Designed miniproteins, single chains, continued (5). Designs and how they scored, part 39

Each design is a single chain, and the fold is of that chain. pLDDT is the mean over its residues in the fold that is shown.

## One batch from the design tools (miniprotein)

Design m17328
Fold by ESMFold2-Fast:
Structure m17328 (fold): chain A 106 residues (1-106)
Amino acid sequence: SDARLDALIEEAIALVERNFETLRELLERMARDPSEFITLPFPLPDASPEVRVLLLAAFGLLLDLPESVFEALAAVSGLSVEELRRRARRLVEALRERFPDLFEPL
């Protein structure tokens, strides 16, 4: 599934590039109220469910959100929390390299 993960990371990067402001606003909203995060509608309706979960998990890592957030995302995705965190870390690394401005202080 590493080839599938690489494809999901490419899809996520392309979505951030095309929708930078929208995803920045999502990150800021998650930072303001982490408890609402799981119930928030994902702002990009054309994003695949797999990419949505991966982006939300990556943002959760960036904001140091509680374990309960990753447990909820893992349940929706059918992944273990460990595997979701592993995938999310790889996306965080790619996002930090390509979009440093996404992580400016909130």
Scores: mean pLDDT 78

Design m17329
Fold by ESMFold2-Fast:
Structure m17329 (fold): chain A 88 residues (1-88)
Amino acid sequence: MRVRAVGTVVAKPGKEKELRELLNKLAEEAPSMPGVLSFEVKEVSKTEFQILGEFEDMDALVRFLRGPLMQGVREVAESVDFEPTELP
């Protein structure tokens, strides 16, 4: 079952540029990742970003979230919150 995930990412103080660069890299690389159907990053503010992704299934989302680029994001982010929704 296809999964849509909405992520909210907030930068650590002084890490706004590093987070932005990592999220831009992630948006570039995500389409080539197994099970990623679509991926978009939006800048909400200088410190807050929104991720909109669609994945083949929950296993694909979990694999993506455990990936090295997402690990890098978590190192420079104050918080990373993903809300998955199963699609019909």
Scores: mean pLDDT 84

Design m17330
Fold by ESMFold2-Fast:
Structure m17330 (fold): chain A 65 residues (1-65)
Amino acid sequence: MLVEVTALADGTLHIDGDVPMKPGDSITLDASTLEITEDSVSGKTPSGTPVTIHLPKSDLEIRPV
């Protein structure tokens, strides 16, 4: 199942380097690959690319696609 993960605060997205993430920026991840920690959410894109979002879950909106 795919989910859209949307930032609610300024953060950092790591996908092949660090890129800034702004409120309203979103990325699609496979829900079965999601790992949630105190300060980050990690997963894989539908293409299998690993992604780490350096924002707590409380600063993210996670919605089914």
Scores: mean pLDDT 83

Design m17331
Fold by ESMFold2-Fast:
Structure m17331 (fold): chain A 90 residues (1-90)
Amino acid sequence: SREEVRKLIEEVLEKLSPQQIIDFLQRAIKALKDSNPELAELFQKALDSVKAGNKEEFIETLLEIIELMARKSGLPIERVARAFADSLLG
């Protein structure tokens, strides 16, 4: 469920520094800007939310990213959320 995905993301974010999160988002934007501009725009929104200190907007934007990735891939949202969480952790 969306609530289970949110809990997973919140748990992963607690393990990361703000700088690790910013670095991840910047790399994602650079990688996606030509191949998937819609995803790149959402990652930019997430980066802007982190820089503004808006934790709620940030988490909601990450959920939008995961939902969009699930729709585009045709994979279950829980699988996409796990892959996203794993990529955040390195």
Scores: mean pLDDT 87

Design m17332
Fold by ESMFold2-Fast:
Structure m17332 (fold): chain A 99 residues (1-99)
Amino acid sequence: MAEPTVEHLKEAIKILEEAIKAVEEKDIEKLKEILIEVSVKILEAAVKKDEAKLTIFSEVEKALDEALKEAEKGNYEKAKEILEKKKKELEEKLKKLGG
């Protein structure tokens, strides 16, 4: 796997860690800000035709959107579980690529 894929996975994992903290703090506005940041990264990846970045951040955006919907319902524990599951999946991908 290319080095850029490893860096995108590391960045995505850090974003998910920030989102998990926002959910733990019940800070819905911060979670929305993180989702907007990820959407911007997806647009940049599309313009640059970076398929690896587009794929990784699209998966993160989907997890953030699902977590935000659960948090807005007051289901903060479920929102956290969604984000932690996606973080674990990305960490497993990173490990397979050699870190």
Scores: mean pLDDT 83

Design m17333
Fold by ESMFold2-Fast:
Structure m17333 (fold): chain A 93 residues (1-93)
Amino acid sequence: SRAEEFRQRLLDNTPKVLEGLKNNPLLSLFVERLAEAVRAGTVEALEEAKEELVREFEERGAEPSLIEFITERIDRVITALEKLREQDRRAQE
């Protein structure tokens, strides 16, 4: 399915993204938590990861702009996954 191909591409690219972020512990944490939620494959897991990351980043004193950045990125993944799942459903009907 298109949704599974999108999900797998995100997971396959994770190690390379993490290598690029080796000097940024907060963004590395974000990418690792996002990858775990993507591996779970549910919108609920992605929304829970978003709430947990926002809380953890606030506790670590992250700038509001960084929290907004990670929130927007997770929302884009959710939107893309929902769109692709809807397309997959229509292709099966």
Scores: mean pLDDT 84

Design m17334
Fold by ESMFold2-Fast:
Structure m17334 (fold): chain A 57 residues (1-57)
Amino acid sequence: RLEELLALAREILEAEGVAPETIERVLAFMSGEAKTASPEIFALAVRAATEANRRLA
């Protein structure tokens, strides 16, 4: 489930035109690899996680 969530989050962020470097930071935060996030990264993580979870439901 986590791997599916992260894969969908990547596709969502890519479709929205988010820069690859920013996508990697968002995914690192969502996976728990990064323990902190800037407000921008946090907002993108919430947005991507919400949409990915909606699609997985």
Scores: mean pLDDT 80

Design m17335
Fold by ESMFold2-Fast:
Structure m17335 (fold): chain A 84 residues (1-84)
Amino acid sequence: MSLEEIRNKLLELEKKAPEEMQKKFLDVMREYGRKTLEAERAGDEEALRKIVEDGQKKMLEIAGEFSEEFKKVMEEYFKYLRER
């Protein structure tokens, strides 16, 4: 499955996702987005990598609480990003 196909599947699943799941995702994105920007400004590449990995794990946990299919597609997306 291509990156574009994975992204399209995530978008379709997100549209059907419960509002509670969407709110939890937004909270994680806001928290880890801020941490990512701070680490990037500090030039701390190791901290940046760890923050991204931790954020990805949190998103997978949230997805798994609401949809096994969403979790599976998101796992494929994160794996694709690592295989660069």
Scores: mean pLDDT 77

Design m17336
Fold by ESMFold2-Fast:
Structure m17336 (fold): chain A 87 residues (1-87)
Amino acid sequence: TADTYLQGLSPEEQAAVRAIIDEILAYPSLTAAQAIAIIDRLGGALSPELRAALKESVRRTAELRGGRVSGEELARSILGAASQVAA
């Protein structure tokens, strides 16, 4: 589950990533700009590296999908990026 992937992050970063994922999952689809706005609003505890990695993950996934992506796919993309930074 998501919690296992985030264990390498600080408790504050883990909470921020979970909050971002939970909000993104509520949307059937989002643009990169909408998902980045969520990351900026909820990601106050994120390190600069982690924040940049999540935003890059969102931009790349949205570009690949032609601008709009399901919340589920974006959440998976964000989780993958966070787990790579956590390692």
Scores: mean pLDDT 83

Design m17337
Fold by ESMFold2-Fast:
Structure m17337 (fold): chain A 116 residues (1-116)
Amino acid sequence: MKEAEEKLLAAAREALEAVTGERITDVEAALVELAREKRFDALIAALTAMAKEAYRLGLDKLAEAFLLAARMIKGYKEGKVSLEELVEAFLLAAEAAEEEGLLRTSEILRAVAEAL
C-alpha cells in the first residue's frame, strides 16, 4: 500500500514539474493551490499521470476515477459540467483511493475538492 501510494504521488509530481517547469517539494500543497487558482491543465496532467500509474499497479477502479475527474475538469472548463459535479468526481476518486488503503491520496483528493 505505502509503496503504491509513493508511486502515484511521484507520478503526480513528475507531471506537475513537466507542466509548470517548477520543482515540486509538496505534491499535496501544489495540487491544492492549483485547484484554488483554477490551474486546470496542470490538474488534468497530474490526474492523467496518476491514472496511468494506477493502471500499472492493477488499481483499475482508481485509475478510472482519476480519468473521470480529468474529464469533469474539461467539461467544467467548457461550461458543460457544474462545480458540484466536478467536486463529486474528486470525492469519488478519494473514496476509490480510500478503498485501496491509499489514505494520503484520499486526503489530498478531498483537499483539492474543498479548494475548488
Scores: mean pLDDT 87

Design m17338
Fold by ESMFold2-Fast:
Structure m17338 (fold): chain A 119 residues (1-119)
Amino acid sequence: SLRERARQLVLEISRLLGKIAALDMDAYLEISPAFQRLLDIAKPRLGLSEEEIQSALNEGIQEARENPVSLEDVLERLAEKLTELERLFRELGWEEAAEAAREVLERVREVLERLREQE
């Protein structure tokens, strides 16, 4: 179902944010307020608990610490999943949730643009 796909995407996005926290805390702190606003809207609609979100974040932190990954690659994958999540929320008619996902995407794009300026 569209709801189950959206639920899985939120957990995957949480894992990717955990990876960002392990790689670059400043980037995480720039993105996390918009993500928290998204969670406040989406969690009740998707039946997601705070514990499930925290577990996904912690899994991402652990994975990034154990396996070398580039911050740029993680941010690109995060942008892709946020784009899919926005689309799914619009298909579900959850416009406020779609707008919140878009806001997270814009924060991710700002961090990506800054990284590209350093290359």
Scores: mean pLDDT 89

Design m17339
Fold by ESMFold2-Fast:
Structure m17339 (fold): chain A 88 residues (1-88)
Amino acid sequence: MLENLPEEDVEMKKKIKELDPSLSEEEIRIVMILAKLLETYKEESPSEEEYQQLKEKIKESLMETLGYESEKVEKLLELAEKVVEYKE
């Protein structure tokens, strides 16, 4: 595996660290994955209801697969949404 991130991912990682410098590298990676997922879903022009359902599905998935607490998942998801808002 290449250790070098694409330029877009490097910029995103930097922005995440600026928003919350207390995050671990694993948490930053999760926020990046969530931001990409949310951006892709927004390209489909989802309704507010569909968007909220996606957020809940992501929350459940992260709690089940990573053992994260609900509050931690909510925080990471909020950071991902902020990162998406800074994309052109």
Scores: mean pLDDT 74

Design m17340
Fold by ESMFold2-Fast:
Structure m17340 (fold): chain A 66 residues (1-66)
Amino acid sequence: NGKALHYIREAMVALSLGKYEEAIKYLELALKYTDHPYIKKALEYAKQGKGDEALEYLKKALRVLE
């Protein structure tokens, strides 16, 4: 889904900039369009301020989503 991929990419940019509140918002929006365990894990890590772990799960999500 193009909307889910768009929000995942926005979340990755936000995480790279240390903008955790924006990243959380984009990850919640992505979950409206795709229910994926890697995105849920990224959201939990982002809520914990663990940006590197969150980013790794989003990279995994991008590799498996069509």
Scores: mean pLDDT 86

Design m17341
Fold by ESMFold2-Fast:
Structure m17341 (fold): chain A 84 residues (1-84)
Amino acid sequence: SAADKKKAEEKLEEGKKLFEEKRYEEAIEKYDEAIALDPTLAEAHFNRGLVYKELGLEGLAEGDLRKALELDPENEKAKKALKE
């Protein structure tokens, strides 16, 4: 629903703030909530993938970054993150 998509974007923004604060586990929780509300929200998959990268969780990071690129093929940041 439109309400779920709005709520997903709110959770995405909360996750981004936590990521900036280096509160990685809490950021992942917010991205998980965003994805549960809107699994097509490419930015949530992308940002969760970046957190997994910071934690050294390579397989989880690659999965999320590939999903972000599948949902948004023009995401240059996701392409660069995958090539690292």
Scores: mean pLDDT 89

Design m17342
Fold by ESMFold2-Fast:
Structure m17342 (fold): chain A 61 residues (1-61)
Amino acid sequence: AEAVAEARAPGDTAVASVEEDGVFTSRGAVWRPDGRISVATTTVRSPADKETRTEERAAAA
């Protein structure tokens, strides 16, 4: 389960973190003035294995 702070206006940032079964996942989202959201997800299964993925989405996704 993950919780995201409400991001309802351009320039808002929302971050959620969750740890289940030894896997830590952190997800950050930035709402841009042009109605797009930049989302970065970082997953850590071990201290040596860290993966980060970045996606851009429309605000209504």
Scores: mean pLDDT 60

Design m17343
Fold by ESMFold2-Fast:
Structure m17343 (fold): chain A 117 residues (1-117)
Amino acid sequence: MKPTGDPVEDLLRTYEEILKSDNPYEVLIDFVRRLAPPEYRERLIEALRTKGKEGLEELIKEDPENGYAWLLLGLLYYHEGDLEKATEYLEKAYELLRYSQPLLAEGIEQILELIKK
């Protein structure tokens, strides 16, 4: 995907692409490279490449305020069809990102509406 510079548009494209992708981790790595701030970017990419969901869960245990790790886990649970966990993790990401990244939070809210919970 080409980056748009719009966090809402990039997040919604990532949400749609992850459903169609044979490799959700590469979709999420591309998203992280475009939108995550440098302090989270390298850790998130390493977690996705080495341990996948377990790596993101480890990041949340070390830094439970890392809203990006919650967002990525929510999208992975959505890809797996676990809509209950997807909703839980995306709601937590929204709470953590709504003040620092209001446009990403807006995109998360739109995804939560699309999940129909």
Scores: mean pLDDT 81

Design m17344
Fold by ESMFold2-Fast:
Structure m17344 (fold): chain A 115 residues (1-115)
Amino acid sequence: SIEEVEEKLKEAIEKDDYLSVIFYTTLLRVLKGEEEKLYEEYSKKLKEIEKTAEENHPILGVVYALLGIVLYYQGRYKEAVEYLEKAIEILKKQFPDSSVIEELEKLLKEAKEKA
């Protein structure tokens, strides 16, 4: 529910958990119907980052995760799987203790079942 995501976002802010703040903010905006706008914003951001970031840079992992979430809620499950797998591979190395990894793995499992 929106209320549950808002509670998780508040907890992430209180803990200065930046990765969780970005994740739950994106999820909240998707649940409020902004998925098409977010797809455009994050796709543009990915193209900009790819010009300067090294392969497997953590920022690529973040943007892949956000695109994966957006694509999942758009019903684009095959594309969501590709981005979520790339995101998890990168983010597990940089943020192994992040609760976001478990949320992304859950979303990946659901996307694979629906693809």
Scores: mean pLDDT 85

Design m17345
Fold by ESMFold2-Fast:
Structure m17345 (fold): chain A 61 residues (1-61)
Amino acid sequence: SKEKKEKAKELIMKSAEYSVEAIGYAAQAVANPDDEEAREQLREYNEKANELDKKAQEILS
């Protein structure tokens, strides 16, 4: 349905925003490999992005 497609689109767009944040933390982790905080934030933002992508796929399936 159109509503399902729009909801999936919103989730995909939010997932993309979290992926951009993850890229920022990845750059910080590369600049300072001992930065545990940057690595933890990278992991958390990637997990958030993946959860939204999974939810979007479930709506579209």
Scores: mean pLDDT 87

Design m17346
Fold by ESMFold2-Fast:
Structure m17346 (fold): chain A 108 residues (1-108)
Amino acid sequence: GNAEGREKFLNTPAEELGKLNNVPPGLATAWKYFLLALELLREGRPREEVIELLEKALEYAEKAGAPEEDLATIRVMLYIVQGRLDEARAVATPALAPDLPALVAFVE
């Protein structure tokens, strides 16, 4: 990612980002924060900045009534970034559990 791309992403309406990412209406804002958190994590930004965005993603997903699979995905990433690996394993869906080692490696 780059600073210009990040600025454009932040200024893009959540509904348009949802359409581009095939996200159901009402979840676009949650996935916007989630994807931005992953970009900051990839760029090696402070973990506190990543955690804040993941907490916002979870808040908006819960408020929008997101499916448990979507909530679990956000919770797993938040717990991994916080170093709460046992809690991440506890909330991982069967589909996500095999990918946990790769997700941990991505964060660390």
Scores: mean pLDDT 71

Design m17347
Fold by ESMFold2-Fast:
Structure m17347 (fold): chain A 92 residues (1-92)
Amino acid sequence: DPKKLAILLAHSALAALESNGPLSYVRELLLEAAEYAEKAGYKEAAELLRQAAETEDREEMKRLVQQAIKELLKDLTVHPKYQETYQASMNI
């Protein structure tokens, strides 16, 4: 499931950034997330993830990744009662 993998990898990149992890590791996660986003048909999200991988600013990188995640999620028709289950599945 390329969309789910893109979301999981993007969240993993955010977690690594929040934990002050190595930028090399974060960039690998972002580039892999971009490939899966592109395979899922989310061209704008893929572009945002690639731009995030090119920046040296951790805060700007976080902003771009958060925007990419929003793009990946914008087509979801999720009733409020199912939102928590979906969010939990992304944080595995």
Scores: mean pLDDT 75

Design m17348
Fold by ESMFold2-Fast:
Structure m17348 (fold): chain A 90 residues (1-90)
Amino acid sequence: EENKLNEKIIEYIKELIENPENIEAFKKLAELDPITAGLIILKYYQEGKVDFIIESTTKEQLEKILEELKKEDVFGDASLKLIEEVIEKI
């Protein structure tokens, strides 16, 4: 679903691909699309880059992302547990 908001989300994702440690791009993405931000957290966890997430987010922001992922009913317990582990490391 392509619109102006979706174009901005894609732009922030592109910035993160170019620089995975772009804290500002991740914060903007988490604000605009918590679901996509949650997917990026899971990917970074699998790649061993979770320290970036701990540095770039607050416990409150991660708890909000987790809440939105739970509402979507698309994410299994294993994926939600990985985000809970990231929250515990803050």
Scores: mean pLDDT 74

Design m17349
Fold by ESMFold2-Fast:
Structure m17349 (fold): chain A 100 residues (1-100)
Amino acid sequence: LEPGVVLATTPTEQKIVDAMRELAKERRVLTREEIAEKSGVSLATVQAFLDRVVAEAGRRGIVFYDGDRPIALEVEVHDDGTVEVRPFNLLEFLSKRPLR
């Protein structure tokens, strides 16, 4: 069982993902308004991106962006409009548990 994956490729999507990553360090559940404020992107644009994540990966998916170092976030969009975000650090996990 593999979660759905969405690529964040535009500069606007990258800003949204970076904001979610920063906010996730302090809390697990975020509002769309907090993401919009932190990213400097409009609420409507944040909603459009989250709708795309749900459409392509389902309500629970991995948002992946490629740069100098690949980064992934686990994103779950709740029915109440809140978003649960967790940093997905697969490399650190695998380095601690090198099981097949």
Scores: mean pLDDT 72

Design m17350
Fold by ESMFold2-Fast:
Structure m17350 (fold): chain A 82 residues (1-82)
Amino acid sequence: LELPEEMTLSELLEKLRATGKPIVVGPGATPEEAEEKARELAKLFEAITLVPIFEDGKLVGYAVAVPNEDFSEVEVHLVRLT
């Protein structure tokens, strides 16, 4: 599964619908706190990709792409700003 450098929330949800079950992480109070939480999640799971998510041109959250144990599939965790 290849993720672009950035994508909209709609595009993210479409990709998740095809491949598995997303995990939604609680919101940060600021964009900076949400990004920090996404980076911590990426480090914990050895995530391969961190992608900013936009809705109507506004940053809504960050997606963290985490490979499964055999690296054949990718799970996506969403850290949402609101």
Scores: mean pLDDT 59

Design m17351
Fold by ESMFold2-Fast:
Structure m17351 (fold): chain A 88 residues (1-88)
Amino acid sequence: SLREFLQPYLDKARELYPERTFSELSDEEKAFVSTEADELGLGDPEQLSPEQLLLLKALLVAGLDPSTTAEELAAIREAVRQLLAEEG
């Protein structure tokens, strides 16, 4: 499933960014999350639900890892997009 595919990134996001709101992220992390939220059509990142923010934090974990390939990042982004669509 998409959640099983994302589980390692979700676990790492919970480890690195435990209960961090968008405003508590670094400038680099905020820039990444804002860009991805815009691309996904989510609007204002300050208004994201905890689940939406967690999914974007999973994408952030992959995106800020220099070992992540463009193809891997695209697959993770697509999985995040599909799970966000399932949430409504």
Scores: mean pLDDT 81

Design m17352
Fold by ESMFold2-Fast:
Structure m17352 (fold): chain A 67 residues (1-67)
Amino acid sequence: MLSAEEVQELGRRFAAAVEAGDEATALALFRQLAEHSRVIGLAAVHEAREMGREALAERMEELLAGL
């Protein structure tokens, strides 16, 4: 179980990886967030789309569906 502080830190690292175009790191961090909470996972997918990362958002949705 992740603490609120760990969730915040993972969220910050996820956003940084998305901004940097590091899809591998973004997906690894997304998996940890999604496994902790599907609601947080869905929010992260929407955030990636809002940042203009459509292909990454699609891959995140596929990963979420497989969890």
Scores: mean pLDDT 81

Design m17353
Fold by ESMFold2-Fast:
Order: C-alpha cells, then sequence, then structure tokens
Structure m17353 (fold): chain A 68 residues (1-68)
C-alpha cells in the first residue's frame, strides 16, 4: 500500500538525517583531533555510525520502491 511505502520513505529520511549528523560530528572531531589526538577514536566512531545509517537509509529506500 502507499502508506507502507510512505513509512519506509520516512524511515529512510530519519536514517539520512542521522547519517548527516554523525558525519558532521565526525568532521568536527577529526578537525579537533589535529590539535588533540585523543579525539581520533571519537571521530572514527562518528564516521562509522554515519556509514551504518547511510546503509540503513539505502535499504529502507529500496524497500519503499519495492512497495510501489
Amino acid sequence: AEEEAQKAVEEANKYLELSKKYDEIGKRLFEEAKRDPSKLPEAIDAFAKSGIYEIKAAVARIAAENLK
């Protein structure tokens, strides 16, 4: 149903927003890591989370297309 496709799109959008937020956090922490190397693990973790949410968003988007 169209409602199921819409819900999948909403989930994909939520994951995309989380991916963007973690990417920005990672970039900020990576910049700080140039001055303070103790920030490096936090930057790496943020980038990893960004990538995971990007994959989740792609999967949800594919699911939405399959519901058409």
Scores: mean pLDDT 81

Design m17354
Fold by ESMFold2-Fast:
Structure m17354 (fold): chain A 89 residues (1-89)
Amino acid sequence: DLEERARRLGKEGRELLEKALASPDKKTVLLAIGAAIRGIGEGFQAVLGGEEEVRRVLEEAERLLASEDEEERLVGAGIALGLAETLAG
């Protein structure tokens, strides 16, 4: 179930972004804001592209969230959150 998968991944992404936004490091806060904005846009576009596009973007977000690069993980978190929120309505 793509919706359930997106919901779980979106929850993980939201938690990661919330922690980053609470950071005393302004660079981390700005990266988290940018990742959230980008993610919402990509999530919306994926839903408009249909089920196959949602699946591809979910797989991309999963790969990014598994990255050792903090910036890539924040981008993946934003995409996951945007996709989950867009699918929820």
Scores: mean pLDDT 83

Design m17355
Fold by ESMFold2-Fast:
Structure m17355 (fold): chain A 83 residues (1-83)
Amino acid sequence: MELVVEIPGDVGKEAESLGVDPEEAIERAAERIAGQAKALAEADPSLEKVVLVAEDTPSGLALAEKAKELLEKEGIEAELVVK
């Protein structure tokens, strides 16, 4: 089966509004998404792939690409789909 994860498109803008470094906020969000997907994959051995659905925004794409990189390092296949 596949796990579908919808990536928020406004993480960078929200971080800037809160006075947080957008790059750090994106990295933390990616780590959280990858960690949750890994936990689900460990609980369900039928999980073959994680599909990351991102909006066509710089922060959305950066977050999705970072999450994909982290998932692939854990041995989990990840696919990026742009809305």
Scores: mean pLDDT 77

Design m17356
Fold by ESMFold2-Fast:
Order: structure tokens, then C-alpha cells, then sequence
Structure m17356 (fold): chain A 87 residues (1-87)
């Protein structure tokens, strides 16, 4: 379930002390990524966040870079998704 995965990701980001503004940017990015690459994008993001140290400050670019590598997203497409998430 996409909404259950997004809720779990939101909770992990809150637990890591990520700001609400950054959480909303990451969630928007992940919704766009899931629309184009499928729910696997959410599973990859969730597993990535679980493996990060608790002291690591999480940014949108951290999540974007991980998904670019794991889903083989072209740089131009990743930048377009980033711009849409930040708008």
C-alpha cells in the first residue's frame, strides 16, 4: 500500500529530526518517483532511511541521489522531479 509506505517514511524522517518543510518536500518527491517508477521507489527509500545513522541529517538530495543510483534515473529527469517537489 503506497500510503502505508509514505506514512512509515514520514515517521522515520520525524524520528530523525527532519524539519516538516523538508519532510513535505521528500514526500512530494517520492510520490512523483512512485508515479513514474512504481511503488518500488518507496520501498527503496524506506530501506535507505532505515540504514542511515541516527546522527545523519537527511536532505531531499540524499534521497534523490539514492533513487538515481538504485532506479537508474537520468540526471535530467531527476532534476525535473526535484524542481517539481520543491515547487
Amino acid sequence: DEEELLEEIRKLLEEKGVSEETIEEIIRFLRLAAERYGVEALHLALEFLKLLPKEKEVTLDDVLDHLMTTLNIPEEEAEALRERALA
Scores: mean pLDDT 84

Design m17357
Fold by ESMFold2-Fast:
Structure m17357 (fold): chain A 95 residues (1-95)
Amino acid sequence: AALTPEQQALRDRFVKRAAELVALGEELGIPREVIARYVQLLADSFGRLLAAISDPAALAAGLDRLYAAAVEAIRERASVEELEARLQAIVDAAL
């Protein structure tokens, strides 16, 4: 993969964050299929930031905002549609 060291570090950070989100969802008793949808939305949103943002600091801030929104949504037991809307707003604000 032709990623910069900073992009690779952010991808590795994303993988760790996704695993933490799965663990949180399982601890809260969220259905596995709902957790999978949350992780996919987070991955899609991060992928959009990674494709559009070249500044590593801005990309890291974007990932942290996406993850915080996903954690808050799962703790609130928000719908998949509500999470999608929240993540879309963060991506739109970052672009």
Scores: mean pLDDT 84

Design m17358
Fold by ESMFold2-Fast:
Structure m17358 (fold): chain A 88 residues (1-88)
Amino acid sequence: MNVPVANAEATAESERAVVNVRATLYSDGTVRVTVEVIDRETGELARAEATVPAGESVVEFELLGERVTVRVKAEGEKVEVEVEVSPL
């Protein structure tokens, strides 16, 4: 049975957006990454998801004119996430 074993969250900001990232490590050795980008002026929200294997991974998203780079490190029952945001 595939169950969540660890969670990590990170937040980054640009001049135009707030970015929230959640990474969930599952018992099958996969990590589900969820990214939400919120425009600071309009409050518009865009969301994207990706699944990566446990270990070290980098995932890039392009949402609301922002490039979001997510670095994931998952070892055993622990997950760490770092996020960077830059304008396109």
Scores: mean pLDDT 84

Design m17359
Fold by ESMFold2-Fast:
Structure m17359 (fold): chain A 99 residues (1-99)
Amino acid sequence: MKVTVEPRRLEVPEGGSATLKVTVEGADAKDVGIRLVDEDGRPLPPGLEFEVRYEGKTATITVRGAKPEHAGRYRVEATDLRTGETALSDPVELRVLPA
């Protein structure tokens, strides 16, 4: 299973939202659990929220609540619910823009 995320650099207004497109290869996106994690695969820092929307063979992640301290590198984790296989995307750089 392979997870690809676009864009690899995400710019989010402070307190606003921005969206990532997620493509999963080797499993249907609807049959995988998708979450946003930090660079080491750990849960997100406090205050940074995400939601996942499945759109056929792809998914979108909307990031919300970003503050300047949330700038850094994140990954998308996909878990194949049929096999238990997990895969991490390449790191995505999150930049927080002044309001």
Scores: mean pLDDT 81

Design m17360
Fold by ESMFold2-Fast:
Structure m17360 (fold): chain A 71 residues (1-71)
Amino acid sequence: MPEVTEPELVETPIGPADAGNLVKVKVGDETLLLQSKAKTYEEIEEGVKKYFESLGINPEEVEVLFIFPAA
């Protein structure tokens, strides 16, 4: 039975966490939860990297850790 949960504090900088695929991203030593409606890992990764690049963050510091599909 699927009972995997993550009882940790996360940030959701983009909309409500349950409105699409949830992407746990590591930026340096920080972890964030992002919302993505992209269909593939490649689209999610590109969107995440571009988002952080627009904030002045090096895309090499941004890693996609986990993708939680939309419920």
Scores: mean pLDDT 65

